# Ledger of designs, part 33: designed miniproteins, single chains

Each design is a single chain, and the fold is of that chain. pLDDT is the mean over its residues in the fold that is shown.

## One batch from the design tools (miniprotein)

Design m1122
Fold by ESMFold2-Fast:
Structure m1122 (fold): chain A 97 residues (1-97)
Amino acid sequence: DIDKEIAKLKERVDNSNLSPDMKDIIYDLIDKLENSNLSEEQKKKAIDLIGQFIDLAEAGGSSDDLAKVVMEIADILGLSASEKTGLVLRVIGAVLE
């Protein structure tokens, strides 16, 4: 059940010690996923990648590693080149703040 897995991701973010800026990025990704016309297989891949992004962010992962995972999420979500650039800059900003 995709809705249950998405609810678990939201609960993980809510209970994390991540910065407000990092939480906002993850919530935006989850919101885009929920409102997407992706297949169940693509949604499951996006859920797994968002989980990996949360794991890396909690571990204090580098901006480069976080940018790689967020770009994979953005590719699955079908984001434009400008949206992908904006997302990467948001991730870098959240790591520095």
Scores: mean pLDDT 86

Design m1123
Fold by ESMFold2-Fast:
Structure m1123 (fold): chain A 83 residues (1-83)
Amino acid sequence: AAEEAKKLVEEAKEYVEKGDYAKAYELVSKAYELAKTNEISAEDLRELAKLLREAAEASKDEGLKRILLAVAKELEKMAEEKE
């Protein structure tokens, strides 16, 4: 689950760099669902958040950037709630 989610976010960044924001959003949504529905360690959740922030920095679209940062913040919150 964690490795699959990380791969999806890395692929999403490639689509962000190509300007295919619809595909990037689809991949990020799938990664986020994996993070919500599977037990992922706090360390892996923080790593996913870092990858999402990198994708956001690559985005020239402010709307997509805002969405990517929001997902990153949610994953960081999920990591903080883990012991």
Scores: mean pLDDT 81

Design m1124
Fold by ESMFold2-Fast:
Structure m1124 (fold): chain A 117 residues (1-117)
Amino acid sequence: MYELRVTVTATATATAVRVIVHNGGPVAATNVRVEVRDAAGALLARADLGTIAPGATKTAVLELPAPVAAGTTLTVTVTFDSAAPVDEPPLGVAALLLDADGNVVSTAAADSRGRAV
């Protein structure tokens, strides 16, 4: 199992997280799961994306159980397996915080090594 984490801080009140996962490699990512946690590690939302084929992008919109205020930091964790056991798929992840009207209020991104993009 592989893991990629993105930390995003709200600049305004957010009610949902849009997570965009791109597979830039020749190997499929399998059992792709997205979890959103607060700063204390409490699970706020979860989505299963299944398999992301080579070159494909999948998006999940995760509704938060309660609105989070400006200055709140959330951790988006993407866990996945590889279709080839010796190759880690090079995933890119973008996390966008959305307000109640669907406007983007914050964005963060990372590649498969947690490097900011």
Scores: mean pLDDT 80

Design m1125
Fold by ESMFold2-Fast:
Structure m1125 (fold): chain A 93 residues (1-93)
Amino acid sequence: MFVASEEEKKLGAELTARFQAAVEAGRGEEAARVLEERFKLMVERIKKAKNEENIKKAEKEKEKLPAVLDVLRNSDGLSNEEIEKRALEAIEK
């Protein structure tokens, strides 16, 4: 829907790798911070594209983000499988 710069694509890939590593290590606070940064970059790129439909869609997804972040922040010591399960349950509500 929008074209990201090479720098933005590289940063996005790095954040994705850091998120997966944090979840696999059971470090919920680190995973939450990385997810929040990824979402922030996505929203800024959508705003730069000035696409009203994508902006509205991102704002609706933003309402679900706090619930997912709460699951991740309280997941230190939990297995990756349990973290994924709780995050999916939070999104469905």
Scores: mean pLDDT 66

Design m1126
Fold by ESMFold2-Fast:
Structure m1126 (fold): chain A 73 residues (1-73)
Amino acid sequence: MPSILELQERIAEILAGLSPEQQQQLLQVIQEEQARLDAELAANPDASKEEIDELLRRTVERVLARAEEIAAA
């Protein structure tokens, strides 16, 4: 399975190839996903490191999927 770093590298590569309008769309998605992650962590203050790492992974995977969607449009 790809590491979080590999997923982040793919997002960075996609971002570098996008138009200014597409970059703005992706940055908005990143901000929305960060807000969601912050809310999930706040709702689960006793979350284990494993649970936090899984939330981070799922967040990065969602950002990558949206980045690929934006790039394909």
Scores: mean pLDDT 83

Design m1127
Fold by ESMFold2-Fast:
Structure m1127 (fold): chain A 95 residues (1-95)
Amino acid sequence: LATAEADFAAQADQIVRDAKELLEKSLKYYKEGKKVQASIFLTAAMLYAAMLETAGQYAKAAEVYRHISEVEKKAGETELAERYQKLADELEKKA
């Protein structure tokens, strides 16, 4: 259990880093007007956040959802940004 938890913690940190890179690509494509490509990268980051949440990594899932909120806000999707910010806040309370 201790070894599996340590291995998963390292994987969880990598998932957060990968999700942030996907969100940076999503924002870049939004700025270029490439909405389909932006949505693909955003969806991949959302899947990583959901994986972290399912695994009980609430603080790390919250971190990814906060970055999703920031990307949505910069894309002009204010209501979606607010929803992801609220989800991140609720997950932080569970951590």
Scores: mean pLDDT 82

Design m1128
Fold by ESMFold2-Fast:
Structure m1128 (fold): chain A 86 residues (1-86)
Amino acid sequence: RAAAIADLRATQLAAIDTIPDADARDRIKQALDEWADASLAGDADKAGEAAGELTRTYLTSQGFSPEDVEKASAEAAARAAAATAA
């Protein structure tokens, strides 16, 4: 439901505001908006891309290895795409 996606987006935005790196925070906010818009539109490919980008940007900002970042991002993208396609 559109209301549920809006509530999740609002909750995530509040959590993202606690991130001290302003550049990472802005990129994550953009990816979250792209995910929410794609999910509302039923665009599984875009929802997956946005979820992957959000995960990649966040984990990279936290200093995770490129291999771990790519694996987690691919898993997040696949899950978001599947959820949007359902």
Scores: mean pLDDT 76

Design m1129
Fold by ESMFold2-Fast:
Structure m1129 (fold): chain A 63 residues (1-63)
Amino acid sequence: GTVTIRLLGVHYSEAQTVKELLSKDVEVLGISSTGGSIDVTVPESQRDRAIKILREAGYEVSL
């Protein structure tokens, strides 16, 4: 399965930076921007790893 993680208050111009950050350790299956947020889709098995990387980089993660 997959999971979509929402990054709150992140401009769409950061989508490539987010993808590159995660792709070092996580498979990024999809990325999109919605209403001032970025949605990142990853394998469910990598969810906690992705959340850790994003939080350490200073992103606000929504469930």
Scores: mean pLDDT 85

Design m1130
Fold by ESMFold2-Fast:
Structure m1130 (fold): chain A 97 residues (1-97)
Amino acid sequence: SLNELAKELTELLSKAPVEELPESLSRVIVAELNRALEQGLEEAVKLAVKLLRDKVPVDLRLAEQLLRIAEEMEKAGVEEARRLKETVEKKIKELEG
């Protein structure tokens, strides 16, 4: 379910390293997430989970895209979306320091 995916994404994100990626790789990752989101919210969340399981570090572009996904989940009524948003916002603050 979308709620279970949001929980898993939150746990993975909380433990994910924050790191600047080469701009070309960062753009490709965000473009793939945007394409998945056009297919559906569940597809975007599944791809985000896969990326973090594969140990892709979180840069600012990825964090901002994950925030968009969390906002769309909140609009869709996903209960766990709030906790995901809070986790993403924390990662954004770490990256802005």
Scores: mean pLDDT 86

Design m1131
Fold by ESMFold2-Fast:
Structure m1131 (fold): chain A 62 residues (1-62)
Amino acid sequence: SAEVKAQMEKYKMSPKSRALVEATEHLINGDWEKAKEYLKQAGFTDEEIERYFKMLEEARAG
């Protein structure tokens, strides 16, 4: 069935990978709060997310 095929495709892409893609799109759009939610869904801690955002800010400033 179509539903089974959809589940198999989702299984090939881990939930973490999907959440990272969505987080990246929100970061590109400047929606950092939404990006943070997706990174949390991917299993990152608040501290890891803050460190990552700081690195991105430094990359933009340099």
Scores: mean pLDDT 72

Design m1132
Fold by ESMFold2-Fast:
Structure m1132 (fold): chain A 90 residues (1-90)
Amino acid sequence: AKEALELAKEGKYEEAVKKLEETLNKILDDLSSSKEYMEDLKEIGKLAGVPIDITSPGLTVALIYASLTGKVPENPSFSDSIKEYIESLT
């Protein structure tokens, strides 16, 4: 998330979303949320205009990804819940 945050701060949103996509699977596979990861996601979420839920870092990353790309990530552990959540917002 930190690398994606730096790219987003520079206005490089397409590069930032690619890094978020790479990070999404790692967060969903581990579900471990370091404080740094949650803070980075919160800042990227503010830049992307996405509602931030730091208690669900994988969901937050997926919402930022979906907001910036218009696509749902295909992680089998979490993708259905993410898809249903995103569809509830549209």
Scores: mean pLDDT 57

Design m1133
Fold by ESMFold2-Fast:
Structure m1133 (fold): chain A 65 residues (1-65)
Amino acid sequence: DEFTEKQIADIRATTEEILATKDLTEEQRAAVREAAAEVIEALRAKASEEEIREAVDKFLAAANS
């Protein structure tokens, strides 16, 4: 699905930008990568909008910790 692959690419690009631009500890980098992986898994599984939103919220929380 082209739309799903576009969203996954956007999450990957955002994750790389966060890791490149923020001075993060190794633990914070691991948390961001793990949360991003959860978003990607939810998108690939075509989870509900609520499940995807929850995964995105966790990703944003990890990125802002």
Scores: mean pLDDT 79

Design m1134
Fold by ESMFold2-Fast:
Structure m1134 (fold): chain A 94 residues (1-94)
Amino acid sequence: VPSVKERFLAVFERLLARAVEAEAAGDLETARLHLEKMAVYFYLTALEHKLSREEMEELREAALAAVRARMSPDLAALFDRWLETAFAEALREL
């Protein structure tokens, strides 16, 4: 059975591919929607699996690195802000 990190990254990469495709097409609204879903998916993964702060930090770093490598700096910065909010909210609930 794959680890939580492996399962998270598999779903995350599918959402990221859609965001990248939307940005390449000039559809920034759809790109933003997929990035928002990616941040929500991080939050839900953290709560469902009751991740430790360390595990959440590892997933956050991996998620940010993947987005920064494939998307524009402006969209990567927007995702970084949404991911920080999701991280803080998950810590509050856990």
Scores: mean pLDDT 87

Design m1135
Fold by ESMFold2-Fast:
Structure m1135 (fold): chain A 106 residues (1-106)
Amino acid sequence: SAVEQLLQLIQQLREAVKNPESFSVEEIISIIEQLTQLIQQPGIPDELIVEAVREAVKVAEVFSSNKELLEAVKKFLMQALSKLEDHKNILIIIGHLLRVIGLELD
């Protein structure tokens, strides 16, 4: 299911944050691109989208020197914003998006 795939990708992002040397940047970008596609599926809970965003932002902070990865995270966050209906969750993701944009400007 899309939910099971989403949970596996979130777990892989958590492992990339914990053990960054175990993942290539290309693998991480691929995970983020897969997350971007999966959140567009019907039936994905807002809470899982927010969880995926939090882990993607942590990855962006760890790999902040890689502009291609930051761009992939930014695109994912913009897609997540378009899927959320809860105002609190929208504000949380806007805050994260501004943080990632800040990393790209440095």
Scores: mean pLDDT 84

Design m1136
Fold by ESMFold2-Fast:
Structure m1136 (fold): chain A 58 residues (1-58)
Amino acid sequence: SGLDFQALLAGLDLSDEQKKRLTSLSEEELARLTQSKLQNEFGLDTEAATALLAALAK
């Protein structure tokens, strides 16, 4: 599961810091992610946040 998530993050135009912060999240924390949380806490733009949430939605 973690390898697929890392591959997804590698496909997004994210900083190394943003990728490390996202990959350190637990499965519970990943399930609780919202667009506003990704933008406000992780510094993702609207496009990156939307793409990540769509991928996490299965």
Scores: mean pLDDT 76

Design m1137
Fold by ESMFold2-Fast:
Structure m1137 (fold): chain A 129 residues (1-129)
Amino acid sequence: MRLVERALELAKLLSHPDPEVAVRAAEELARLAEDPEVARAILPALVKATSHPDPEVQANAVRALANAAEVVPDAVYEAGALPALKKATSHEDVGTQTAARIALENLTKSKDPKVAEEAKKILAEWEAS
């Protein structure tokens, strides 16, 4: 399917100097991350985008990680998303905090106990703070 090729093109646009282009790319990637093959391909770009200077790009990257965690939780963990999701639980935007929580809750459903337990630990730490 050409969907993965389109998603990789959009992932390059996350680094575009025009913030409006980067935001639109992040919004489309959040939608496309519901597909397991797309999610696997774009995970490194999504994790990097959680540190983008535009908070709207950050928000959409976290939302995309939540969608990816539902379909490929082990790949999200392997991409190093846990530190980014933990940071997003303290984001200024409540919607971004909620997306980070959803991503972590999706990771707790992983059949790999290491992935599930690390996600549960982050959720417990956030709920205690």
Scores: mean pLDDT 85

Design m1138
Fold by ESMFold2-Fast:
Structure m1138 (fold): chain A 90 residues (1-90)
Amino acid sequence: AREEAVRAAAEAARAAVEANREAIMKEHNLSEEELEEVRERAGERAAAATAKLLELPREEAIALLERAAETSTDPATAALAARLAAILRA
């Protein structure tokens, strides 16, 4: 569960950057190389944040993730939080 959640968070963060590649590059005036760094850092940050969250009891971690999914203004963050909550429930 923990390893799966951490891996899923890192993969989802990297995939979100990749899916929005052209928009991110245009919006932030990034090069291809700079986007790759953003992708890598997003994965690392998501993994670290998820690992820290999983120091909480399972039910508390799930409740926090479900709240984040409901209250986050960023659709990608909300979707990731919902996915992580689902993984921890399984």
Scores: mean pLDDT 76

Design m1139
Fold by ESMFold2-Fast:
Structure m1139 (fold): chain A 86 residues (1-86)
Amino acid sequence: TISVSVELRASSADTALATVTVVNHGGPQRISVAAFTSDGRAFSFGTVEIDGKPAVFELSLPRGQSVTAFVSTVDGSESAEASASS
């Protein structure tokens, strides 16, 4: 089972840092991770393998914006999403 979470923290007066964390609670799994910001930017983190340790991805965005992260297994068995607003 995969899960995703997103945290937003102010990094400066003008920017926030989003931390996307993906956890697999089962054996090794290949996942595809993408994130979208409310200011219209798209981020692809590609395909990564996860096995018991969290996979962590970071992106910067303007303050006052939101981010939504999407994760899916490459085999198509599972998907998850999470969002955060600053």
Scores: mean pLDDT 81

Design m1140
Fold by ESMFold2-Fast:
Structure m1140 (fold): chain A 98 residues (1-98)
Amino acid sequence: SRLELISQIIFEFQKYLIEAANEKDPARRKEIIKKMLKYLEEGLKKLGVPQSEIDKVLEKVKARVEKILAEKDPAQRRRSIMQAVIWLQDELLDFLKS
């Protein structure tokens, strides 16, 4: 069930990133990002990740989200979203190795 939980976290993360990227209202975009970060924190807690590592992951997620949302080229934005998804999947899989 840990692999299934990781797959669910990655799927929802990608959905939130696409939703935020397509949202034109800054206030609604901020709420989508807030929900995404809360979802990730709760998911990482369920995986048994220590709070200090959760905080590090969330800070890296925030930085990647800011870069994605600043990107004006749709093709580059899609690549940045894919890179963020792959990165988070690798981070979560690494938590299973110990």
Scores: mean pLDDT 88

Design m1141
Fold by ESMFold2-Fast:
Structure m1141 (fold): chain A 103 residues (1-103)
Amino acid sequence: VEKALEELERDKELLKKAAESESKEGALEEIEKLSKSVQEEIKWMLETILGKEYPSLEEALEALSLEQRRYIFELLARGVDASIDAIRNNEAARKLVEAKQKA
């Protein structure tokens, strides 16, 4: 759980930096630091939104305006933040049950 939370916190920070980027190149630099599986998921999401398949994530990002790119990455960062909170709430509940069983 701890390792998964640490990875999600890192992904959230990278997505926020991509959203704040003034250029597609700057956004791509931050996105390239994400795991390959997360990059593949972002590419699939963009292809679904745009209604077209692209050979690379870079080419899919080229199809977006600056405003569209900022909006998408901001939403992704918020989604990751919500996932972190859900996992933390479940872990806290689990620890409370374990503590009460030991008392």
Scores: mean pLDDT 75

Design m1142
Fold by ESMFold2-Fast:
Structure m1142 (fold): chain A 89 residues (1-89)
Amino acid sequence: SRRELAREVVEAFVKKVTGKEPDWEKTLKDYNIVAEDVRGLAGAYGLVYFEDDEITPDMTLQEVADLLAERLPESALRKMLEAIKNNGK
């Protein structure tokens, strides 16, 4: 499902940026991930552009995944996941 794929995207991103296992109830701030990191990932690959207020440091990983699933089709989520994996070299 789109929600499961969005969770895989967030999981891969958190593991890449922090080296830690994702906890879906923890916030971006708990991982020291800033909104700019999430926007930069999506924007760099031309997948989606978020406004400054759309991704906040108090959002949980689950809320970020839900936002991605709402805004992106499955094809874009798959492309984002591949981009994260490829850039994690």
Scores: mean pLDDT 74

Design m1143
Fold by ESMFold2-Fast:
Structure m1143 (fold): chain A 110 residues (1-110)
Amino acid sequence: SVEDLKKARLEIEKAVYEYLKKMREAVQNGDKEKAIETMKKLIEELEKIADTFPEDSPLHRLLREFIKKVKEILEKLENGEITPEQAIDEIERLFVKLDIRLHILINEAE
């Protein structure tokens, strides 16, 4: 339903911003391992949200795509290919794209 899509969008936004805030706090403290742990918890929360939707739904597909990209950023961060600051910036960039696509999906369903 449109209401379920709106609720999911808010839950995704809340999860992304709360965990990005915690990652920034870890970065300010020089704690790369804490930033990595926080990012893994973000992935867990996003997977829980995805699991509330049917696998063939557009929202599940969009969120799964976002989760895959976040996991790729995590791998690069763990391998030292990017900094925690670069990881935060890339997640924010990807979330903006996801949020636009969710907005379109909700508007088309109304």
Scores: mean pLDDT 88

Design m1144
Fold by ESMFold2-Fast:
Structure m1144 (fold): chain A 81 residues (1-81)
Amino acid sequence: SQLPASQQVEVRITATAKSEDAMREATKRLSALTGEKIEDQGKEIVYTYTGDVDTAARLMEGVAEISELLESLRIEMRALP
C-alpha cells in the first residue's frame, strides 16, 4: 500500500507487583497475552514491544486488566519513523 498506514511504535512496560505471588501471576498472564516469555528482573517486570500500533494497543489493554496485581505500572510509548 502507498498509504502511511504502518505506524510502528515501541512500547516499554515497567511494573512492580504487590507481592511475589502477584508477580508470578502477572508474568504468567502477560506471557499468555503476548505469546512471549516475560520474566521479572527481581522485583520488576520490564517488557519492550516493537511493532504495529494495533498490537501495541491490545497489549496495553491486557496490561490494564492485570493492574490490580500491580503496585506500580509505567507504560512508555514512542512513535517510530
Scores: mean pLDDT 77

Design m1145
Fold by ESMFold2-Fast:
Order: structure tokens, then C-alpha cells, then sequence
Structure m1145 (fold): chain A 66 residues (1-66)
């Protein structure tokens, strides 16, 4: 199972290469695969788009563990 750090790094890499919306799509998909609700995943993606990967990493570490 992917760690919180791996999920965030992958989404951020996609955002850097293909734009923030593509990174956000990948993050949303991965959050749903991990069992986060659609509402929760949308909220986390919104934070990613506004504040970047470091805050999202901390949120996911709290949610999934390290």
C-alpha cells in the first residue's frame, strides 16, 4: 500500500509536469482508492491546489499513519 508521502509526491510530480489540475485529479483518485469519502477527498484536493503538497502530506499522515 502506498504511503502518504508516496501519494503526495506522485500528485505533486504530475502537477509540476502537467499542471495543477492533473496533479489534483491523481490525488483525488488515490484518496478514493484509500477509502476516503468523496467529500473528504474533494476537500483535501482543494487544500493541495491552494497550499501545495506539504500541508496535504501532514493531513494524510494523520489520516493513514506514517
Amino acid sequence: MESAEEIVKRAYRIAQENGIDKGAEELYKRLLERGISEEGAKRIVDIFKKYGPLIVKKILEAEFGK
Scores: mean pLDDT 80

Design m1146
Fold by ESMFold2-Fast:
Structure m1146 (fold): chain A 77 residues (1-77)
Amino acid sequence: SEFEKKLEELYEEEVKYLKSTISDEETLKRMEEIMREIKELTLKYYETGNEADAQKARALQQELAKLLEEEKKKQEE
């Protein structure tokens, strides 16, 4: 669907940005896995309306935000 295509495009663009910005390989891999899981849960929620999937996606978004904050702090020293 168009929705799935747009989500995939957004995911690929964000991953490309992170690869150019995040120097720590383990952190980058973790962020990519979290983003992939958020995408999958979002698509599943769109299809099923299962609130548990939406809740899990929100928790992962919070974890991703925390990782981004930690990387910003490392850059600021």
Scores: mean pLDDT 79

Design m1147
Fold by ESMFold2-Fast:
Structure m1147 (fold): chain A 70 residues (1-70)
Amino acid sequence: MSKKEIIDKIMEILEENKDDPRLALSKIAEYLRDQGIPEDLVSKVVQTIAEGLQKGLSLEEIRQLVEETL
């Protein structure tokens, strides 16, 4: 799967679960592990998204940070 397809899926999960950020992060972590992404990188991506959400960043800003992390 391409990097773009992985990022698109992460953003889809975030949008579908916008009312439950903890569930969104859990689903994203599970999806990334299922794609064979190393645990250290999964943790970094999840942490980046969690910090972005806490700071009130837009989904577009979070997408850019995830793209820079992967």
Scores: mean pLDDT 84

Design m1148
Fold by ESMFold2-Fast:
Structure m1148 (fold): chain A 61 residues (1-61)
Amino acid sequence: SAYEKGYEAGKKQAKIEIERTGEPSPFAPSAGSDANPDSKEAVKGASDALKEAYKEWEEKK
C-alpha cells in the first residue's frame, strides 16, 4: 500500500540521516500542496516511521 511504501522510505531516510549527522531529522514530512490520496497515505507512513526512528534513537541515547 501507499502507507507501507512511505513507511519503508521514511525508515530508510532516518537511517541515512543518523549515519550522516548522528541524529535523525527532527522534521516530519508534510503533505504537499498537490496531495493525492496515495500521497497523503505515503506521507503518513513516512511520518510514522520517522517518529518511531526518533523514539528508538532517543532510547539508545
Scores: mean pLDDT 69

Design m1149
Fold by ESMFold2-Fast:
Structure m1149 (fold): chain A 59 residues (1-59)
Amino acid sequence: MKAEQGGVLAVLGRGEEGRRLMLEGGASEDLATKAAEAGIAGDYEAASKYGRQAVEDAG
């Protein structure tokens, strides 16, 4: 699922690409943005948490 791939990219600090994939996968804009911003900031715990929530939200 694109949301799952996006979540992984967000954790790796590739926030812009990860955010786009999470949104294409059906994740909410709020969760996708939080995951991407956390990843860019180097907060891997927050990026992982929000990325997982975005994947769950997408189904």
Scores: mean pLDDT 75

Design m1150
Fold by ESMFold2-Fast:
Structure m1150 (fold): chain A 75 residues (1-75)
Amino acid sequence: MIDAEAAEELAKQLESLGDKVGALVARAAAYLGKGDYEKAVELASEAIRLAREKGDFGSISMAGSVLGLAQQKLL
């Protein structure tokens, strides 16, 4: 179970540190935890796009997991 409040707080901290990709992944996880699967897909897809530009394979993997879970819930 994903704590949506904790995920949103993490996103704010990552954003303040300049980690825009990490912040998007955390926000996608927060929306997944809230049951807003369409928003989770949108944010996770944006995180994957930015992570690919940076060559950040760890963030691609994390965002991909959130994307896959959200898409499965929309099926």
Scores: mean pLDDT 80

Design m1151
Fold by ESMFold2-Fast:
Structure m1151 (fold): chain A 81 residues (1-81)
Amino acid sequence: GLSREEIERLAEEAIREAKEGKEKYEKAKAEGADGTEFAAAALLRIAGAALGYIAYKIAKKRGDEELAKKALEAIKIAGGK
């Protein structure tokens, strides 16, 4: 199975992609960008949510509440918070 370090990297990658997607969405909205920029932002948010969910489930199954909380943050960011 994945090491704790690998799960932590997965959670960090999830947060990174979720934040990038959210920032890209806000910038596109502010600049009046076309649907292509919004689609790119949505894909990054979906990726962040998916990776975050995978990391969250693994962390919860292993009783790692710190990593579970970190992974859940990615899901919340991807969901618009």
Scores: mean pLDDT 82

Design m1152
Fold by ESMFold2-Fast:
Structure m1152 (fold): chain A 71 residues (1-71)
Amino acid sequence: SAEADAAAEQVLRLLEATIEQVRADPSMRPAARQALADARQWIAQYGSQISPALLARIREAMARLEEAVAE
């Protein structure tokens, strides 16, 4: 839906911002891990309601964030 896609765009922007933050400052890892957990919960609840292309972009950003918090 349009509303779900709009919310997904916001989630994607927050994930991208969090990746930049944790790469710049490793002390942000706990906050980044929380953001990743929140995104996983959101996808579990709303993932079926958003466009497949947007879902793929969010999953890619989540994978990048997972890598960033492991470094």
Scores: mean pLDDT 86

Design m1153
Fold by ESMFold2-Fast:
Structure m1153 (fold): chain A 97 residues (1-97)
Amino acid sequence: MKKYTFKGTIVGVSDDSITIEFDSEEDAKEFGELLSNNPLPQTVTIKDLETGEVITVKVKDFRVEGNKVTLFFEDPEKAKKFKGKVGKKVEVTLHIK
């Protein structure tokens, strides 16, 4: 299993998704290419860099818009865990088999 780690900020939360603003457009593009080149659903871990809390999600779909990536969760209830995390800096790790 390969791990790919990126840094960003949570800028949006919906009923089934989160939007992460990556530190660069290149990071967002690389993350989106890794998601598109591998079968869904994919496992992503999101670490809150302030609290150290780690949330594991399965991503069923995604959208890339500049330096922002929206991740749609296989389990919509996972999105509720992020409702208090808008504005938080996070470390996003993609787990590829």
Scores: mean pLDDT 85

Design m1154
Fold by ESMFold2-Fast:
Structure m1154 (fold): chain A 96 residues (1-96)
Amino acid sequence: NKLDNLKQKANKLLSENAPNSAFAGLLVEALGMPAADAELLVSELGKNGVVELINALDDSDKKVYAKLYNLVKGKPLSVKNIICKYLPSFCTAIGV
């Protein structure tokens, strides 16, 4: 499915040690995220954190929420607000 293809693209970029701009571009393409928001998420979460965010887009698999929560809990409110826009079920689950 489209989400599996997105996860494969993200993991490929990670394995190739692609630049932050490639991960930001993936978020823009996949989620329709503004470039500034995508760049902020990559900067704050890192490449591995962006892969975990993409894994959490499958809202049927709440097991990834604990990993994503640990990445986000110490981050600025702007990062949390962006994630809540794309993963409202995650933000409900963590009380933000």
Scores: mean pLDDT 78

Design m1155
Fold by ESMFold2-Fast:
Structure m1155 (fold): chain A 97 residues (1-97)
Amino acid sequence: KDKVREEMKKKVEELRKEVEEVEEEATEVGSKSSKEQHQQIMLLVGEARAYVTLAEGIVKKSKEMDIEEAKKKVDEALEKARKKIEEARELMKKALA
């Protein structure tokens, strides 16, 4: 059970770092994109960050809840965050083309 919690924590930390990298990339792309494109990209990055924050909160509460339920909720939140990161990267690629 402790191993599952540590694995969840590691996944959350890895994706948090990826969101920070995407936010930095989005800021650089913003200087070369339209204001409207930059706003949409930053909204997607913000949504990804919100899902990572949700997953982090679930990991912190995982000691007080069923570990399998915690794992499922963390995996779902991280999957949603990954999709938002992919959408942001796709828009950044189109803005730079």
Scores: mean pLDDT 84

